Designed miniproteins, single chains, continued (4). Designs and how they scored, part 108

Each design is a single chain, and the fold is of that chain. pLDDT is the mean over its residues in the fold that is shown.

## One batch from the design tools (miniprotein)

Design m15763
Fold by ESMFold2-Fast:
Structure m15763 (fold): chain A 75 residues (1-75)
Amino acid sequence: MSLRELIEEAKRELARIEATEPLSAEERELFEGQLRIAEAMAEAAGEDATVEEAAADPKARAAAEEVRKELLAER
């Protein structure tokens, strides 16, 4: 599965859940945080990169860590 496919599937699933039942603030933050990390990795490694390729890419790992620091600072 490519990062693009993962992000698109996650966005579709989030929309499906929200259409059925509203997410709690905590669940929404968790989902949005994970999507931001995945999007940063896709930007660094390329949207066509697999999850495994992105996890092995130093640039994608650095981008993910930067987003994690931003998420922690927002708390």
Scores: mean pLDDT 76

Design m15764
Fold by ESMFold2-Fast:
Parts: structure tokens; sequence; C-alpha cells
Structure m15764 (fold): chain A 74 residues (1-74)
């Protein structure tokens, strides 16, 4: 669906952003993996909540952006 494609694209964009941020900060492969795992866990929580509460695609994309910023903040 268009929704699934938009969510997949947003997740891919977030992963690319995390990897680029880690590269600029000279993080190890293990540290990069930890960041990606934290993002995946938080993203799965967002998607589960969105499914339960019937969130719009736009709301899901906004929450995924927020999660990306939280992961990169600490």
Amino acid sequence: SARDKAIDEKEREALARIVEWARRHNLSSEEVSALLQRFAARANEVLAEADRNKWSTEEVLERLDEVTEEVLAE
C-alpha cells in the first residue's frame, strides 16, 4: 500500500541518517549496531501503537522522525 511504502521509505531515510551521523562521529561498528537496534525497537513500538490506535500515515511519519532525533540525542 502507499502507507506501507511511505513508512518503509521513512525508516530507510532514518537508518541512513543514523549511519551518516555515526560516520561523522567516528563510531565503531558495534556502536552503530547499537544505535540501529535502538531505532528498530522504538520504531516497532510506534508501528504497534499506530496499528492499535489507527493513526494516520502522517502521524506515523512524524513519530518516526521524533524517534530518530531521540536516538541521536542519546
Scores: mean pLDDT 86

Design m15765
Fold by ESMFold2-Fast:
Structure m15765 (fold): chain A 117 residues (1-117)
Amino acid sequence: MEEDVRRVAEGLLEGTPGPLLMAIGVTGKETARNLADFFRAAGAERLAEKFREISKLPLDKQKEFITDFFERLKAALEELRAERGLDQPVEIKIEFADSPEEALAAADRLYEELKAQ
């Protein structure tokens, strides 16, 4: 999992030379399954398998694991940027929502808040 998190972080860093600002709206019912599908499409098969397992857990446990994952992703991004002599900030904001529409609205709002900093 740690190696796959670092691989995802490397891919994000290659696409983003400046500050990395991420705002993510997350639906409460199928979030881990949707993330598993995303990671499978991105080639992170071990991470996809882990999130498929997490999708079978109660919602509170899914939220806990998703929060922990993005904290680890932020740490990996900060470490990789430091290794490359970059001091640009990494900020990841997550909000859980009850519908896809609310998740999109949350992502938009969080992204505007990050840009205002």
Scores: mean pLDDT 72

Design m15766
Fold by ESMFold2-Fast:
Structure m15766 (fold): chain A 138 residues (1-138)
Amino acid sequence: PLRRTRLRPEVHLLYFGDVPKEYLEAAEEVAREAGVPFTHEKISSVAEFSLKLRPDAVNILVVDDSFPWEKLGPLALALAAAGIPLYIVMLSGSEDKITPLLQIGIKGAGGGIYVNPSVEEFKEIVEEAIRRARELAP
């Protein structure tokens, strides 16, 4: 069962801390309307994020302000260097936690970093992530 497509139009949402259910429901709704599979899972550490990340799916990481942001930097830059798009959403926090270099790296790989989006803005982020995955499909 070798996968033929490098990036599948499948949404895999990993979340840390207290993420309101409305965000999980919004991502599932957008994926359903786009006709793509959706999965979500709670993580408790950056190491668990690395383990549960799916390199052939659209990975969306949703975190609260308690997330160990300093431990994500090296992993996020490594994913960017490998050309793997990652979408990071911080629901309660400051842009001061996001270094310009990290933001440039993630954006350059076709992903993005977003701070305090509304549920409607989050739907737009998920739609963009699905669109990007479809563009990178063979």
Scores: mean pLDDT 76

Design m15767
Fold by ESMFold2-Fast:
Structure m15767 (fold): chain A 88 residues (1-88)
Amino acid sequence: MVEEALEEVRRLAEEISALDPEIAEALRKGAEQVAKLLREGDVEGARLVVDYGARELIERAEQLGLPEVARLVREAREILMKAIEEAE
Protein backbone atom coordinates (compact mmCIF):
# COMPACT_ATOMS: atom_id res chain seq x y z
CA MET A 1 0.00 0.00 0.00
CA VAL A 2 2.65 2.57 0.98
CA GLU A 3 4.83 1.50 -2.00
CA GLU A 4 1.88 2.00 -4.39
CA ALA A 5 1.22 5.47 -2.91
CA LEU A 6 4.93 6.38 -3.31
CA GLU A 7 4.85 5.31 -6.98
CA GLU A 8 1.76 7.46 -7.68
CA VAL A 9 3.30 10.44 -5.88
CA ARG A 10 6.52 9.99 -7.89
CA ARG A 11 4.44 10.18 -11.09
CA LEU A 12 2.77 13.39 -9.88
CA ALA A 13 6.16 14.85 -8.88
CA GLU A 14 7.47 14.11 -12.41
CA GLU A 15 4.55 16.08 -13.90
CA ILE A 16 5.22 18.95 -11.44
CA SER A 17 8.96 18.97 -12.28
CA ALA A 18 8.20 20.27 -15.80
CA LEU A 19 6.59 23.36 -14.21
CA ASP A 20 8.51 23.74 -10.92
CA PRO A 21 11.41 21.37 -10.12
CA GLU A 22 11.81 22.72 -6.55
CA ILE A 23 8.23 21.85 -5.55
CA ALA A 24 8.63 18.44 -7.27
CA GLU A 25 11.79 17.67 -5.25
CA ALA A 26 10.15 18.84 -1.99
CA LEU A 27 7.17 16.56 -2.71
CA ARG A 28 9.48 13.56 -3.38
CA LYS A 29 11.39 14.16 -0.12
CA GLY A 30 8.16 14.59 1.84
CA ALA A 31 6.70 11.36 0.46
CA GLU A 32 9.89 9.42 1.37
CA GLN A 33 9.75 10.88 4.90
CA VAL A 34 6.09 9.82 5.22
CA ALA A 35 7.00 6.28 4.14
CA LYS A 36 9.86 6.16 6.67
CA LEU A 37 7.61 7.37 9.52
CA LEU A 38 4.92 4.80 8.63
CA ARG A 39 7.51 1.98 8.62
CA GLU A 40 8.63 3.16 12.08
CA GLY A 41 5.01 3.15 13.33
CA ASP A 42 4.80 6.96 13.64
CA VAL A 43 1.37 7.39 12.07
CA GLU A 44 0.74 10.80 13.70
CA GLY A 45 4.14 12.09 12.56
CA ALA A 46 3.38 10.94 9.00
CA ARG A 47 0.01 12.74 9.08
CA LEU A 48 1.62 15.98 10.29
CA VAL A 49 4.28 15.84 7.54
CA VAL A 50 1.57 15.38 4.87
CA ASP A 51 -0.76 18.10 6.21
CA TYR A 52 1.96 20.71 6.84
CA GLY A 53 4.08 19.87 3.79
CA ALA A 54 1.16 19.82 1.34
CA ARG A 55 -0.20 23.12 2.69
CA GLU A 56 3.22 24.78 2.27
CA LEU A 57 3.66 23.50 -1.31
CA ILE A 58 0.10 24.42 -2.34
CA GLU A 59 0.55 27.94 -0.93
CA ARG A 60 3.86 28.32 -2.81
CA ALA A 61 2.29 27.08 -6.07
CA GLU A 62 -0.63 29.50 -5.69
CA GLN A 63 1.75 32.43 -4.99
CA LEU A 64 3.69 31.51 -8.16
CA GLY A 65 0.47 31.41 -10.23
CA LEU A 66 0.77 27.65 -10.92
CA PRO A 67 -2.76 26.25 -10.35
CA GLU A 68 -1.89 22.96 -12.10
CA VAL A 69 0.98 22.39 -9.62
CA ALA A 70 -1.37 23.16 -6.70
CA ARG A 71 -3.86 20.61 -8.11
CA LEU A 72 -1.17 17.90 -8.44
CA VAL A 73 0.07 18.54 -4.87
CA ARG A 74 -3.54 18.19 -3.61
CA GLU A 75 -3.80 14.84 -5.45
CA ALA A 76 -0.53 13.71 -3.83
CA ARG A 77 -1.86 14.73 -0.40
CA GLU A 78 -5.03 12.65 -0.90
CA ILE A 79 -2.98 9.61 -2.00
CA LEU A 80 -0.64 9.87 1.02
CA MET A 81 -3.49 10.50 3.50
CA LYS A 82 -5.34 7.43 2.20
CA ALA A 83 -2.18 5.33 2.69
CA ILE A 84 -1.88 6.67 6.27
CA GLU A 85 -5.56 5.87 7.04
CA GLU A 86 -5.09 2.32 5.71
CA ALA A 87 -2.01 1.91 7.97
CA GLU A 88 -4.10 2.72 11.08
Scores: mean pLDDT 85

Design m15768
Fold by ESMFold2-Fast:
Structure m15768 (fold): chain A 55 residues (1-55)
Amino acid sequence: SIEEILEEMKKKIEEGTLTFEDQLAAYFEVAKVDEEAGIELAKEVGELVKKYLES
């Protein structure tokens, strides 16, 4: 689910292990079912990265 993907991405951001390849894989996993949801996921991950960097 999208929630499970977001939790996995959040964990990788906190651990400093998130890669561009992880972001692409997450996008395509969601976008193959719903392209708009894939775009929304990408925005959400971007906001999480921003918050992590500001902390």
Scores: mean pLDDT 74

Design m15769
Fold by ESMFold2-Fast:
Structure m15769 (fold): chain A 80 residues (1-80)
Amino acid sequence: MKEKAYEAARKALEESAAAGKTVRQGLIDIANALMEHVDLDTAERAVRAAAEALKGIPLDSPLTREQAERMAEAVREALA
């Protein structure tokens, strides 16, 4: 279910940012959350959209709340 997949990914991103995880860890966390609710192809497309939303930001940098919100929006659009 796409709505449940989006909610899981958004929660994973919020938790990753709150925990001071990196952008890379945030991408891994949403991939794992999405795969619980959607097929691999759909999850890959959504993760790719999230990564593209942060284009130019180093993967090993801390994930900010603003960046997490941008990633969540990209996931929402990819799941539509």
Scores: mean pLDDT 85

Design m15770
Fold by ESMFold2-Fast:
Structure m15770 (fold): chain A 75 residues (1-75)
Amino acid sequence: AEAARLVKQEIMRRLFNGEVLTPESVAEAVRNALLKAGVPQEEADRIAQEVLTALENGELTSIDEVAAFVERLLA
């Protein structure tokens, strides 16, 4: 729950700062949010890579879907 909230906040912050959201930038935002939430680097890197792959395959289409996907991977 907390990690998913931080992921959503980090992505929204980047969007409000005028950054272009790409699969790579979203995956980086996920990784940074997970590290801030105290997730180990190896797990944060793995989850970010899974998010990147899902985004590139068109499986995740919204910030809420990205946050939900991350929450499921942390379970």
Scores: mean pLDDT 83

Design m15771
Fold by ESMFold2-Fast:
Structure m15771 (fold): chain A 77 residues (1-77)
Amino acid sequence: SEKEKLIEEFKKQLKETWESRKSDLTPEEQKLLEKAFEEILEKVKEMLEKGAPSEEIKKKLDELFVKLLEELEKLRK
């Protein structure tokens, strides 16, 4: 479905961001980001289970991705 495609694309973006950044991070920072990824994925899963429309999922995924990038930027030196 369209919602599933949105989530798979989001997961792909997360993986690409993680792989490009993880070498710049300490083990502790990596662990914190792994937890953040898990929390984001759980939130998206909850939205799917509650039948949120594709528009809301797209908006939420964009917001969560921006937040993740901000956190990654704060961790980098």
Scores: mean pLDDT 74

Design m15772
Fold by ESMFold2-Fast:
Structure m15772 (fold): chain A 64 residues (1-64)
Amino acid sequence: MPVLSEAQRAALAALRERFPDVPEEELGRVVEEATVRLMTERSGPIPAEELVAEALRIAERRFG
């Protein structure tokens, strides 16, 4: 598996704390979806804070 970026690792950690009952595989897919969305909306590197916020927004809609 590819090594997670620092931003992706931060997002995954935040999701694990918010949704401890959701499988890590599903949380990983949310981080991947958030990354793709932000890459489509902007050019250049994604700040960790923005990736965390987008991943939490997607997860709350899916699991909340």
Scores: mean pLDDT 78

Design m15773
Fold by ESMFold2-Fast:
Structure m15773 (fold): chain A 56 residues (1-56)
Amino acid sequence: SSMGERLAKGAAEAAKLEGNGAAAAGQRVLDDMRKLGVSDPEAEKNALEAIAKGGL
């Protein structure tokens, strides 16, 4: 519930970052989802986009 919202917010903030910070933030969101056993497609999408942007 609230944990899913926190992950979604973290992913959205990661998507707003630029450079290496975006990649690191996106990876942390994915790691947190796995540790908590939470699946949120929107948060995952935003985290993956942040990682892709940070890799450039």
Scores: mean pLDDT 70

Design m15774
Fold by ESMFold2-Fast:
Structure m15774 (fold): chain A 68 residues (1-68)
Amino acid sequence: GPAAEAEARKIAEEAEREATRYVIQEDYDSAIKVLEEAKKKLEELGAPELAERMERGIKSVKQILESK
């Protein structure tokens, strides 16, 4: 319902903001963890499109980490 959709969007946006802060600090492991935890919560809420958005974020952070 609309309340679950609003909560899912909030989870995704908060996770992306927190992950960005960790990336700026070069704490890539914490950034990945935040996005993985958000992905799991979004899957539990039935928000597969937002979970996929978290997965894309994880892949982006991993590419930065692999280039180090």
Scores: mean pLDDT 85

Design m15775
Fold by ESMFold2-Fast:
Structure m15775 (fold): chain A 94 residues (1-94)
Amino acid sequence: ALEEAREAIREALRLAAEVEGREVREEEVDAALAELLASDPAEALAALRRALATLPEVLAEYRARGDEKAAEIAETMGRIYELLRRAVEALAAA
């Protein structure tokens, strides 16, 4: 469960960097993941739930733009949403 949450968050962080058009090293993703998980577990879970609540609105804004780049970003954000949803479920079950 916890390892599944870590992998989901790690992949979500990688995809978030891709959305920003930023090249990211795996060590930077691992460092960000470690920092998130070093925080209070309830605080980390609350942050992930907050992200899940806001992502659909941001995704809808990108879909509304009607350009190809915005469509690619919306698709990647949809993947981030599913990864964060799985992470929340795994952490809540632990």
Scores: mean pLDDT 75

Design m15776
Fold by ESMFold2-Fast:
Structure m15776 (fold): chain A 57 residues (1-57)
Amino acid sequence: SRLEHERQVVLDAARQVFEGKMSIDEAAQRVSEATGLPLETAREDVTRTVERLRRES
């Protein structure tokens, strides 16, 4: 589904940020371009997912 695709793209981008391979802004831009989500929504989703990954580590 579109929602499943969006979640996967966000998670992949957030993992790259968590590993220090890209910034949150770069990840948000890639998510927005890949999913069609507004940039502000993509930034929020990436940030929330990175925070979750940090809490689980």
Scores: mean pLDDT 85

Design m15777
Fold by ESMFold2-Fast:
Structure m15777 (fold): chain A 74 residues (1-74)
Amino acid sequence: MQLVVTIHTPDADMDRAVEIVRSVPGVLSAVQDGTRQQIRVVVEYGREDEVGAQIRERLEAAGYDVSVQPASLG
């Protein structure tokens, strides 16, 4: 399943945010959506809630203001 991580912190270090997301167990891939302060995340099936919570916790601990939501199938 895909998650979308939206970073609300102004002028956020997106490279660092992507590294943090990739460090979370159960994340299979994480890529910034173009130039947006959004990261598209592929997570292990059945672990979306746990992995999404860990992504949020780690980004918030690093000083980012974030929301984590399921991606629509596109």
Scores: mean pLDDT 81

Design m15778
Fold by ESMFold2-Fast:
Structure m15778 (fold): chain A 56 residues (1-56)
Amino acid sequence: SMEVEELKKKGEELEKEGVRALVVDHDEARVQELSAEAKKIREEIAKLDPEAAKKL
């Protein structure tokens, strides 16, 4: 579904930003916040579409 696809993209972007914050900025607090947001998005995907979540 379109909503699940948008959530997947947001989750991936947040994780990539988290990695950059860790590796480039060395900002652990921001990494934690971005990772928590990405986790929430994955949980929403699993709630809306469990089959799509299994492929993540």
Scores: mean pLDDT 77

Design m15779
Fold by ESMFold2-Fast:
Structure m15779 (fold): chain A 72 residues (1-72)
Amino acid sequence: SKETEQEIIDKVNQILAENGVKESDLLSDTPEAIAAREALKEYVKDKGLDPKEVAAILQDNGLSASAGALLY
């Protein structure tokens, strides 16, 4: 695969940091959380990754809200 699991995790954490959002707050209705969710979805789409596979990686690494954002 072109992206490793660690590269995916690092990118998700970067997106959260760039948008000033904590992982635990990612599913909230704040403008920052909405922007972070959109950036995460765009990253997955732009890399041609399967959202289900990415969500599984994130879930296994304690990023449950990020996994949820990709599936719903």
Scores: mean pLDDT 85

Design m15780
Fold by ESMFold2-Fast:
Structure m15780 (fold): chain A 78 residues (1-78)
Amino acid sequence: SEKIKEAIKDLEAAIEALKNGDIAAARRGLQDALSLVKDIDPEAAKLLEKAIEALDNGDLETALKYAEEALRRLKEKL
């Protein structure tokens, strides 16, 4: 699926942004990935929603863990 491939790219960029402390770029990438997978993979969408919630609460470690879990899940669908 082209949407899954695009979501993986957006999510990899978001994870790099999280590791670099670029909150604005991270949030954008997580939101873009969520929009792409929301109707395709509800479980990946839920993980991305949890990552965004953690990011909005300033919990970068938890945001990163959920983002990485969503990435692993999406890669298994290729």
Scores: mean pLDDT 88

Design m15781
Fold by ESMFold2-Fast:
Structure m15781 (fold): chain A 70 residues (1-70)
Amino acid sequence: SREEEVQIMQKNVDAGTAMGKEVKKATEEGRRLSEVDGQQGKKQAQQLRDKKLQEETDKAKKEIEEIRKK
């Protein structure tokens, strides 16, 4: 339905906004870690960013699937 389409769009927008905030936080933290411990800091920064992006993506997918079940 149109209502479901609007809800799905809103979930995608919310996920994008949340991912943007988490990416900025992870990038800032990763920069600090990289300055302290070069190689290991960069690896941790990348893992943190990827983890946060995946968490937000999974959350959005789960919420969209619940909407689609109705």
Scores: mean pLDDT 75

Design m15782
Fold by ESMFold2-Fast:
Formats: structure tokens, C-alpha cells, sequence
Structure m15782 (fold): chain A 88 residues (1-88)
């Protein structure tokens, strides 16, 4: 349901906010951008449930790609994010 997708998005945001202080400053800015994008998507009532799922998945994928290209070692965070996305 839409409510379940929104609850998963809230869990993703909470996980990102928890992890943020341990990350380098440039990575913190990327995390802030992802959190802002997720919050905007959650407030957009014009988005279908499938569009909301796709935006959440795309945001997590973008963050994963950033961490790998920036050589940021956060395997537990990435595994927990993927586990939440798998529940969409």
C-alpha cells in the first residue's frame, strides 16, 4: 500500500540521518540531498505508488553508486538500505 511505501521511506530517512554524522563532509551533503529528494517525493500526492517506489529505489541506488565511486566504506549501511528497498 502507499502507507507501507511511505513507512519504508521514513525508515530509510531515519537510517540515513543516523549514519550521516560518521560520514565525510562531502558525503553528508549527498545524504542531505537524498533525504530532501525523498521527503519531496513523500509529500507529492500526484505520484502513484509505483512512481514513489521507483523514486525511493533510484535514490538509494544513486547513493550506493556515489559511495562506491568515492571509495566510502559503509557496507552495513548499504546492506540495511538494500534490505529496506527489497521490501518495496
Amino acid sequence: SREEVLALAEEIIALLEEAKPSLPPDAQKVVDSIIESLREAMEDESLTENQLRLLIESSVTALEMYFWTANIDAPELLERLRALVARL
Scores: mean pLDDT 86

Design m15783
Fold by ESMFold2-Fast:
Structure m15783 (fold): chain A 94 residues (1-94)
Amino acid sequence: MEKLIEAAKNEDFEKIKQLYQEAEESGDKETQLKAALIYADHFNSKELINLILEKFKNELSDEEFEKLLQEVLAFSEELNLKTSTTAIKNFLSE
């Protein structure tokens, strides 16, 4: 978690990609979603953010997805990921 926050603050996208890949190999869904959203938010891609969230929704149960979104919402607000924060809130409100 701390390494991901540091990489995000430094705009170190190569490190973010590495952390995403490590999380994918370990099955760490929370770190995968956090890293993917940092990357997509940097490019202001609402389309990519929504595709990422839909991918996780399809892979997880409704309860697991809602729990994951709540954890990631707090993270997105702390890092001021405006586009990601808005998208997460929309998914939670629907």
Scores: mean pLDDT 81

Design m15784
Fold by ESMFold2-Fast:
Structure m15784 (fold): chain A 86 residues (1-86)
Amino acid sequence: MMEEIEKKKKEQIKKEGEELLKKTKQDLEYIEQLAKEDKEKAKELLLQKIKEYEELRKKAREESEDLAKVVDEGIGELHEKLTELE
């Protein structure tokens, strides 16, 4: 019983992580578009998202290392976009 719950939880967490990465990609495209109209606003939004993702990563690690890994990958993409935007 407990093992089935753990496995189900891991699968759900992995799927949530994948969906999160997909959303991150879309958010990054939106931020890039926004940067063309308001660079400061887009940069601040991106920085806020990075902070939120870092907090999510810490919380995710308490729940599952797999989820934390996926969130960390998204943070990497956000940082790369921030560097390009600067």
Scores: mean pLDDT 75

Design m15785
Fold by ESMFold2-Fast:
Structure m15785 (fold): chain A 95 residues (1-95)
Amino acid sequence: SLEEILRKALEVVEKAIEAVRNGDYDRALQLLSEALDLLVEALKMSTDPEIQKKLFEAITLLLQARDALEAGDRDAAISYLEKAKNVLEEILKEV
């Protein structure tokens, strides 16, 4: 279901935040890739324009987190991941 995929994406993003905090950047990038795949799957399942808009926002934030990790900017990466987490929590209130 859409809710199950979004809950899994949220858990994966939370694990990515912890991986960044622990300095496990390779693991964080793998988890971020998994979260992106889950959100693309969620987009295919959703026909609600407001949910699609929030999913695109979360995807954009995860891509910004990836770019920050590749640049070695830990604080920016955590900030973008926390913002993505907040967007996913808002979507889960609506599904």
Scores: mean pLDDT 90

Design m15786
Fold by ESMFold2-Fast:
Formats: C-alpha cells, sequence, structure tokens
Structure m15786 (fold): chain A 72 residues (1-72)
C-alpha cells in the first residue's frame, strides 16, 4: 500500500514533467492497488496538482477514478 502510493506519486511527478500518458497509466495502475488511507493521500496530491498544473483535465480524470475506488 505505502509502496503503491510512493510509485503513484513518482509516476504523477514524471507525468507532470513530461506529459507522457504512460506515466498517467502507471499511476492509475498503482492507485487500484492502494488501501483507503493511501487513496485519500493520493487525492490530496492530485487536488494540489490541479491547482498548479495546466494538465487539469488529466488530473480531474484521475480524481474521478480514485473517488470511484473509494466507493467500493
Amino acid sequence: SREHLEQFLRHLREFEETGDQSHLDQALRHASQMDEQSLQQALQSLQDALTHSPRQDAYQQMIDYLQQLLQQ
């Protein structure tokens, strides 16, 4: 869980820097393996990124996906 959160944040950073969709896909894969607490921490990181990033649509889609995972 912690390892998946760490890898999620690493791929999120790489996506922010490069815009490479493969890093977004990897981040979402790691998100699907996270526990509830890690998902909540990831959502906070995405919300912060949404405030500062031009990649608003991608971050909103990630937020929507993680919210769906939390509803399970």
Scores: mean pLDDT 84

Design m15787
Fold by ESMFold2-Fast:
Structure m15787 (fold): chain A 97 residues (1-97)
Amino acid sequence: MIKLEQSKDIKKKAGESAIVSAKVSADEPGEIEISWYKRLKGSDKWEFLAKERVKAGETASLILENLEAGKEYEILAKGEFNGEAAWGEPTIVEVLE
């Protein structure tokens, strides 16, 4: 079983980068494939952002750039390992005006 524990919600100013992370755990050693998704809060459409590989027990990280002032985004991680998939809980990134 894969478990993803995403970082807490973030407030940032426009023009600053934000870092969202996910702590990755699995019952077996190996490399987990992490896919990152974004949506505007209240939107039904998830946008694929990035893909990375992380070892079980390590932390995956995503640097977010070019987010719009006055908007809230949900950032979601998906882990895939040995034919299983698991989702984290979305991290909210609020971009202040």
Scores: mean pLDDT 85

Design m15788
Fold by ESMFold2-Fast:
Structure m15788 (fold): chain A 100 residues (1-100)
Amino acid sequence: SALEEFRKELEELSKRLEEAKKANDEKAVKETIERIIELVEEFLKSTEVPAGLRDILERLIRKAREALEKNDLEAAIEYTDKLLQATYLAIEQLKAQEAA
C-alpha cells in the first residue's frame, strides 16, 4: 500500500540520518533532515490525517526547519526524531482505519 511504501521510505531516511550522525557528516545530516521534512509534507498534502495529529506534525516540521535555519543541528535532529515518531503513529492509526 501507499502507507507501507511511505513508511519504508521514512525508515530508510531514518537509517541514513543515523549513519550521517555516526560519521559526523553535518552536510549529510542537514540533507537527510530536509528530505524527511519534504516527504512528511507530501504525505500531509495527499493524505487525510486527523486534525490534532496534523497540528503536531506541522509544528514539528516548523521546529525542525527553524533549527536547520539557525544551524542548530542538535535541535534539528531532536525535532526530526520526534517528527518521525509522530509520523509512524499517524501511519499506524491510518492503517487501523483501513483494516476496519
Scores: mean pLDDT 87

Design m15789
Fold by ESMFold2-Fast:
Structure m15789 (fold): chain A 85 residues (1-85)
Amino acid sequence: SESDILDEFQKEYQKLMDKLLDAYDNDDLDGMRKQIEEMQKLIDETEKKLKEANVTNPSVLQLLGGYRGLVLNSQNWLDQLEKQR
């Protein structure tokens, strides 16, 4: 269902966020970049799953758009960290 797809997405996204923060704590910029790329892939795969399930709810599209914005913020954060080296 729509709810099950979103619940799985949120759980997996949180795991990637935790790994991103762990990479930051270990000064691992390559690890941070990898987690950001995996977050983007997760959003793309979730969008595909929602389309295959014929989910047309506009609030779901807005939610995924919000997560894309969070990933962009993480990319900007990483870019700033790389410039400081």
Scores: mean pLDDT 86

Design m15790
Fold by ESMFold2-Fast:
Structure m15790 (fold): chain A 106 residues (1-106)
Amino acid sequence: KFDEVLERLRAAGFEKAAETISKILKKYGEVEEVLDFFVSLLTGRAVILAKTKDGKYIVIVVDKEGNVLEEFVTDDLEEAKRRLSELTQRIVEEDNAAQAAAGATW
């Protein structure tokens, strides 16, 4: 359920991100389901792929402070999955770079 994803985000300290995601998804209509989500605790980013009851697919990237980094909407599931994969890969690469930098400096 969408509510369970928002509660998991809040539990992880992403309360502002959960609030921002909820507000953005309301703009596109009622959420039918969350198809996927990814959270980076290191760089403080959350990625969600949600489906609306109208058949829209929304990919959102928000930071821990609730800033919107990416917002993508399509009616094509494969396009939404491709975008999710691309954004998740970028965040994983940024997390790896941040971890390497932290290990070198601290």
Scores: mean pLDDT 78

Design m15791
Fold by ESMFold2-Fast:
Formats: C-alpha cells, structure tokens, sequence
Structure m15791 (fold): chain A 66 residues (1-66)
C-alpha cells in the first residue's frame, strides 16, 4: 500500500504524463487499488497505449516511488 507521500507522487505523475486532472488521476489510482504495478494493464486496456509505452510509463512511476 502506498503511503501519503507516494500517493501524491503517483497522482502528480499521472497528471504530468497523461494530462489528467487531479480528480481523474485519483480515480484511475483507485481503480488500480493504489497498486502502481497494475498501471501497465490499465494503460493498454483503457488508454490504448502500446504494451511497450505502458511498460515504460509503469517503470518510470515505480522509479519515482522508490
């Protein structure tokens, strides 16, 4: 489970990389149960990113959270 600081980092990352509002970024993260490892599957399924692009964004988010 992400702590408060990690949750804020994840929200800001989705706002910056996907152009989402804060509300939409929080909604996406809620759908992922705040598990950033689920982001790649979400991005390919709902954002129509390639598997390569989705994996790259997921890796960048995980690096930012570490």
Amino acid sequence: MLDEKQREIAVEFLMEELGLSREDAETVLDLLDWDPSRLAAFLTRFARLSPEEAARLTRRLLERLA
Scores: mean pLDDT 82

Design m15792
Fold by ESMFold2-Fast:
Structure m15792 (fold): chain A 88 residues (1-88)
Amino acid sequence: SLEEKVEDSYKRVKAELQDSAPEALPTLDRFYKLFMEEMKTLPQTGEGVRTAMSRALSKLSDERPLSPVEKQALDRLIHYAYFTAVSE
């Protein structure tokens, strides 16, 4: 399912960050939680996933300024999730 593909993307990025940038892990976890909440109200489609990602990122950015490391971690998750969960 699309949800399983996004979860796999999240787990992969989280594993990479544990070695390279563990300080970004709480932000990645918060983003994924917000994404999953948005997905409850959106269609299980590529467009739905993109909308959920956009809304989650907006909400997270509104909570506080993100560091460059946190922005890079979120960009990596978003791009990987789009590649694996949404078709062109």
Scores: mean pLDDT 79

Design m15793
Fold by ESMFold2-Fast:
Structure m15793 (fold): chain A 88 residues (1-88)
Amino acid sequence: MLSEKEALAKGIAGALLGAGAVANANLVPPSEESRATGLRDAELGLELAREALEKGPEVAREAAEAGIRAAERGREAALNPEKPAPLS
């Protein structure tokens, strides 16, 4: 089992990486590099958050689940290069 600190950190990292992936997907024009970076970050965040959910204690569960949801959203945004809505 992960420690409580490690599980919370991994859940939070998943959420931050997912948010970063959404931000990258909202760049316009979206570049191949921006989408690839967002996708990698979202997938890394998803892995970290899933590990926190599976191996972490109950107190980290909510953070891990939030991280998974954020990373899933980031992944979907990165996989939809036509969807980012820019403002500059």
Scores: mean pLDDT 72

Design m15794
Fold by ESMFold2-Fast:
Structure m15794 (fold): chain A 86 residues (1-86)
Amino acid sequence: SEEEKEKLLKEIEEVLKRAEEILADPRATPNIKKNAREAIRLAEKGKELLKQGNIKEARKKVIEAEQTIGVNEMSLWVIRHAEKKE
């Protein structure tokens, strides 16, 4: 449906925004930045699938992108909070 397409586009834009925030973080390791770029790639592939009308495959790519960025955000959170309490 058009509503589903609009929802997926909004989810794609959120993933892209979150990935750019990670890439701008000076604490992000090379591996974290690599994973953020992979999330961008998956989100962009989802956007292309939506343009082709393939909503089912687009949804799968958006889910993969969201999972990738979510795990990556958690990894960055751990790095930022790795200071041992005296």
Scores: mean pLDDT 84

Design m15795
Fold by ESMFold2-Fast:
Structure m15795 (fold): chain A 93 residues (1-93)
Amino acid sequence: MEAALEEDAKVIEELGPEEVVEEARKVAETGKKKMLEELEEWKKNKDYEKIKEYLEKLEELLKELEPLADDEAIRIIMEALEEVKKKIEELLK
């Protein structure tokens, strides 16, 4: 999660102002898909401890991003992370 966020920040820095939001949407969608695939594998292996740890890290990340939520690109990323969080909660039911 932290490494993925660092890569996302670098991508955003390299883009022009008009492309930042569009790239954030692409990064969020790709990241969400990969995260959901990883969570499905952990559930298949009954690794609920990893799923719970991932949820805690995700909640911390959302907390860190909240002060930056005036940036539209950050809001898009936060929305994708919130969707992943909802899926984790469904998996733990």
Scores: mean pLDDT 71

Design m15796
Fold by ESMFold2-Fast:
Structure m15796 (fold): chain A 107 residues (1-107)
Amino acid sequence: SEELERLRRGVAATSGALISFIGTQTGAELTGKNPKLKEHTIKSAESAGKSAEEAARLLNPEKAEEVAEYMKKVVEEIKENKDNTEYVKELAREAAEWVLKLMRESE
């Protein structure tokens, strides 16, 4: 069914967002090994935002704009606080939990 295919694509997009949030947290954790990993962390956060917006368009379209604006703010805050490893990890964790909750609450 078209509905089942849409849900499968939404699951894939949500999974992509969560993997990118894990990449953001891992990049932040390992920044001490090489400062260039801060750029990797930011790119992972940007990828998470794009995947989260796609997931919202598929699973919760009424929230797609809200997800896009929220993720834009999260990415900007990660850029501004790129030297604060624990804060960057917390921002990514909270964003992942919020995105997953919105996908789950779609009606």
Scores: mean pLDDT 87

Design m15797
Fold by ESMFold2-Fast:
Structure m15797 (fold): chain A 79 residues (1-79)
Amino acid sequence: MRLEITVEGDTRDKVERAVDAILRHLRTLGVDATARIEGNKATIVADNTLSDLDVEVLRLHAAVTGTVEGVKVDFRELP
């Protein structure tokens, strides 16, 4: 299972803060993830196996982080 989290904000600084928060949570879950920031957009990709509960918690955390940092966050599970 592959996870893709896309972050988009009005400034790079807001995007970087949101990405750092999401990566910190992924590290807590023991997930190896790659983040790429291109201007005011970022993509976080994780190629690992998580439990359904961990995926749901991660999704909620990403949504809350987007609200707090004032950025748009999209969460996708890929085959």
Scores: mean pLDDT 80

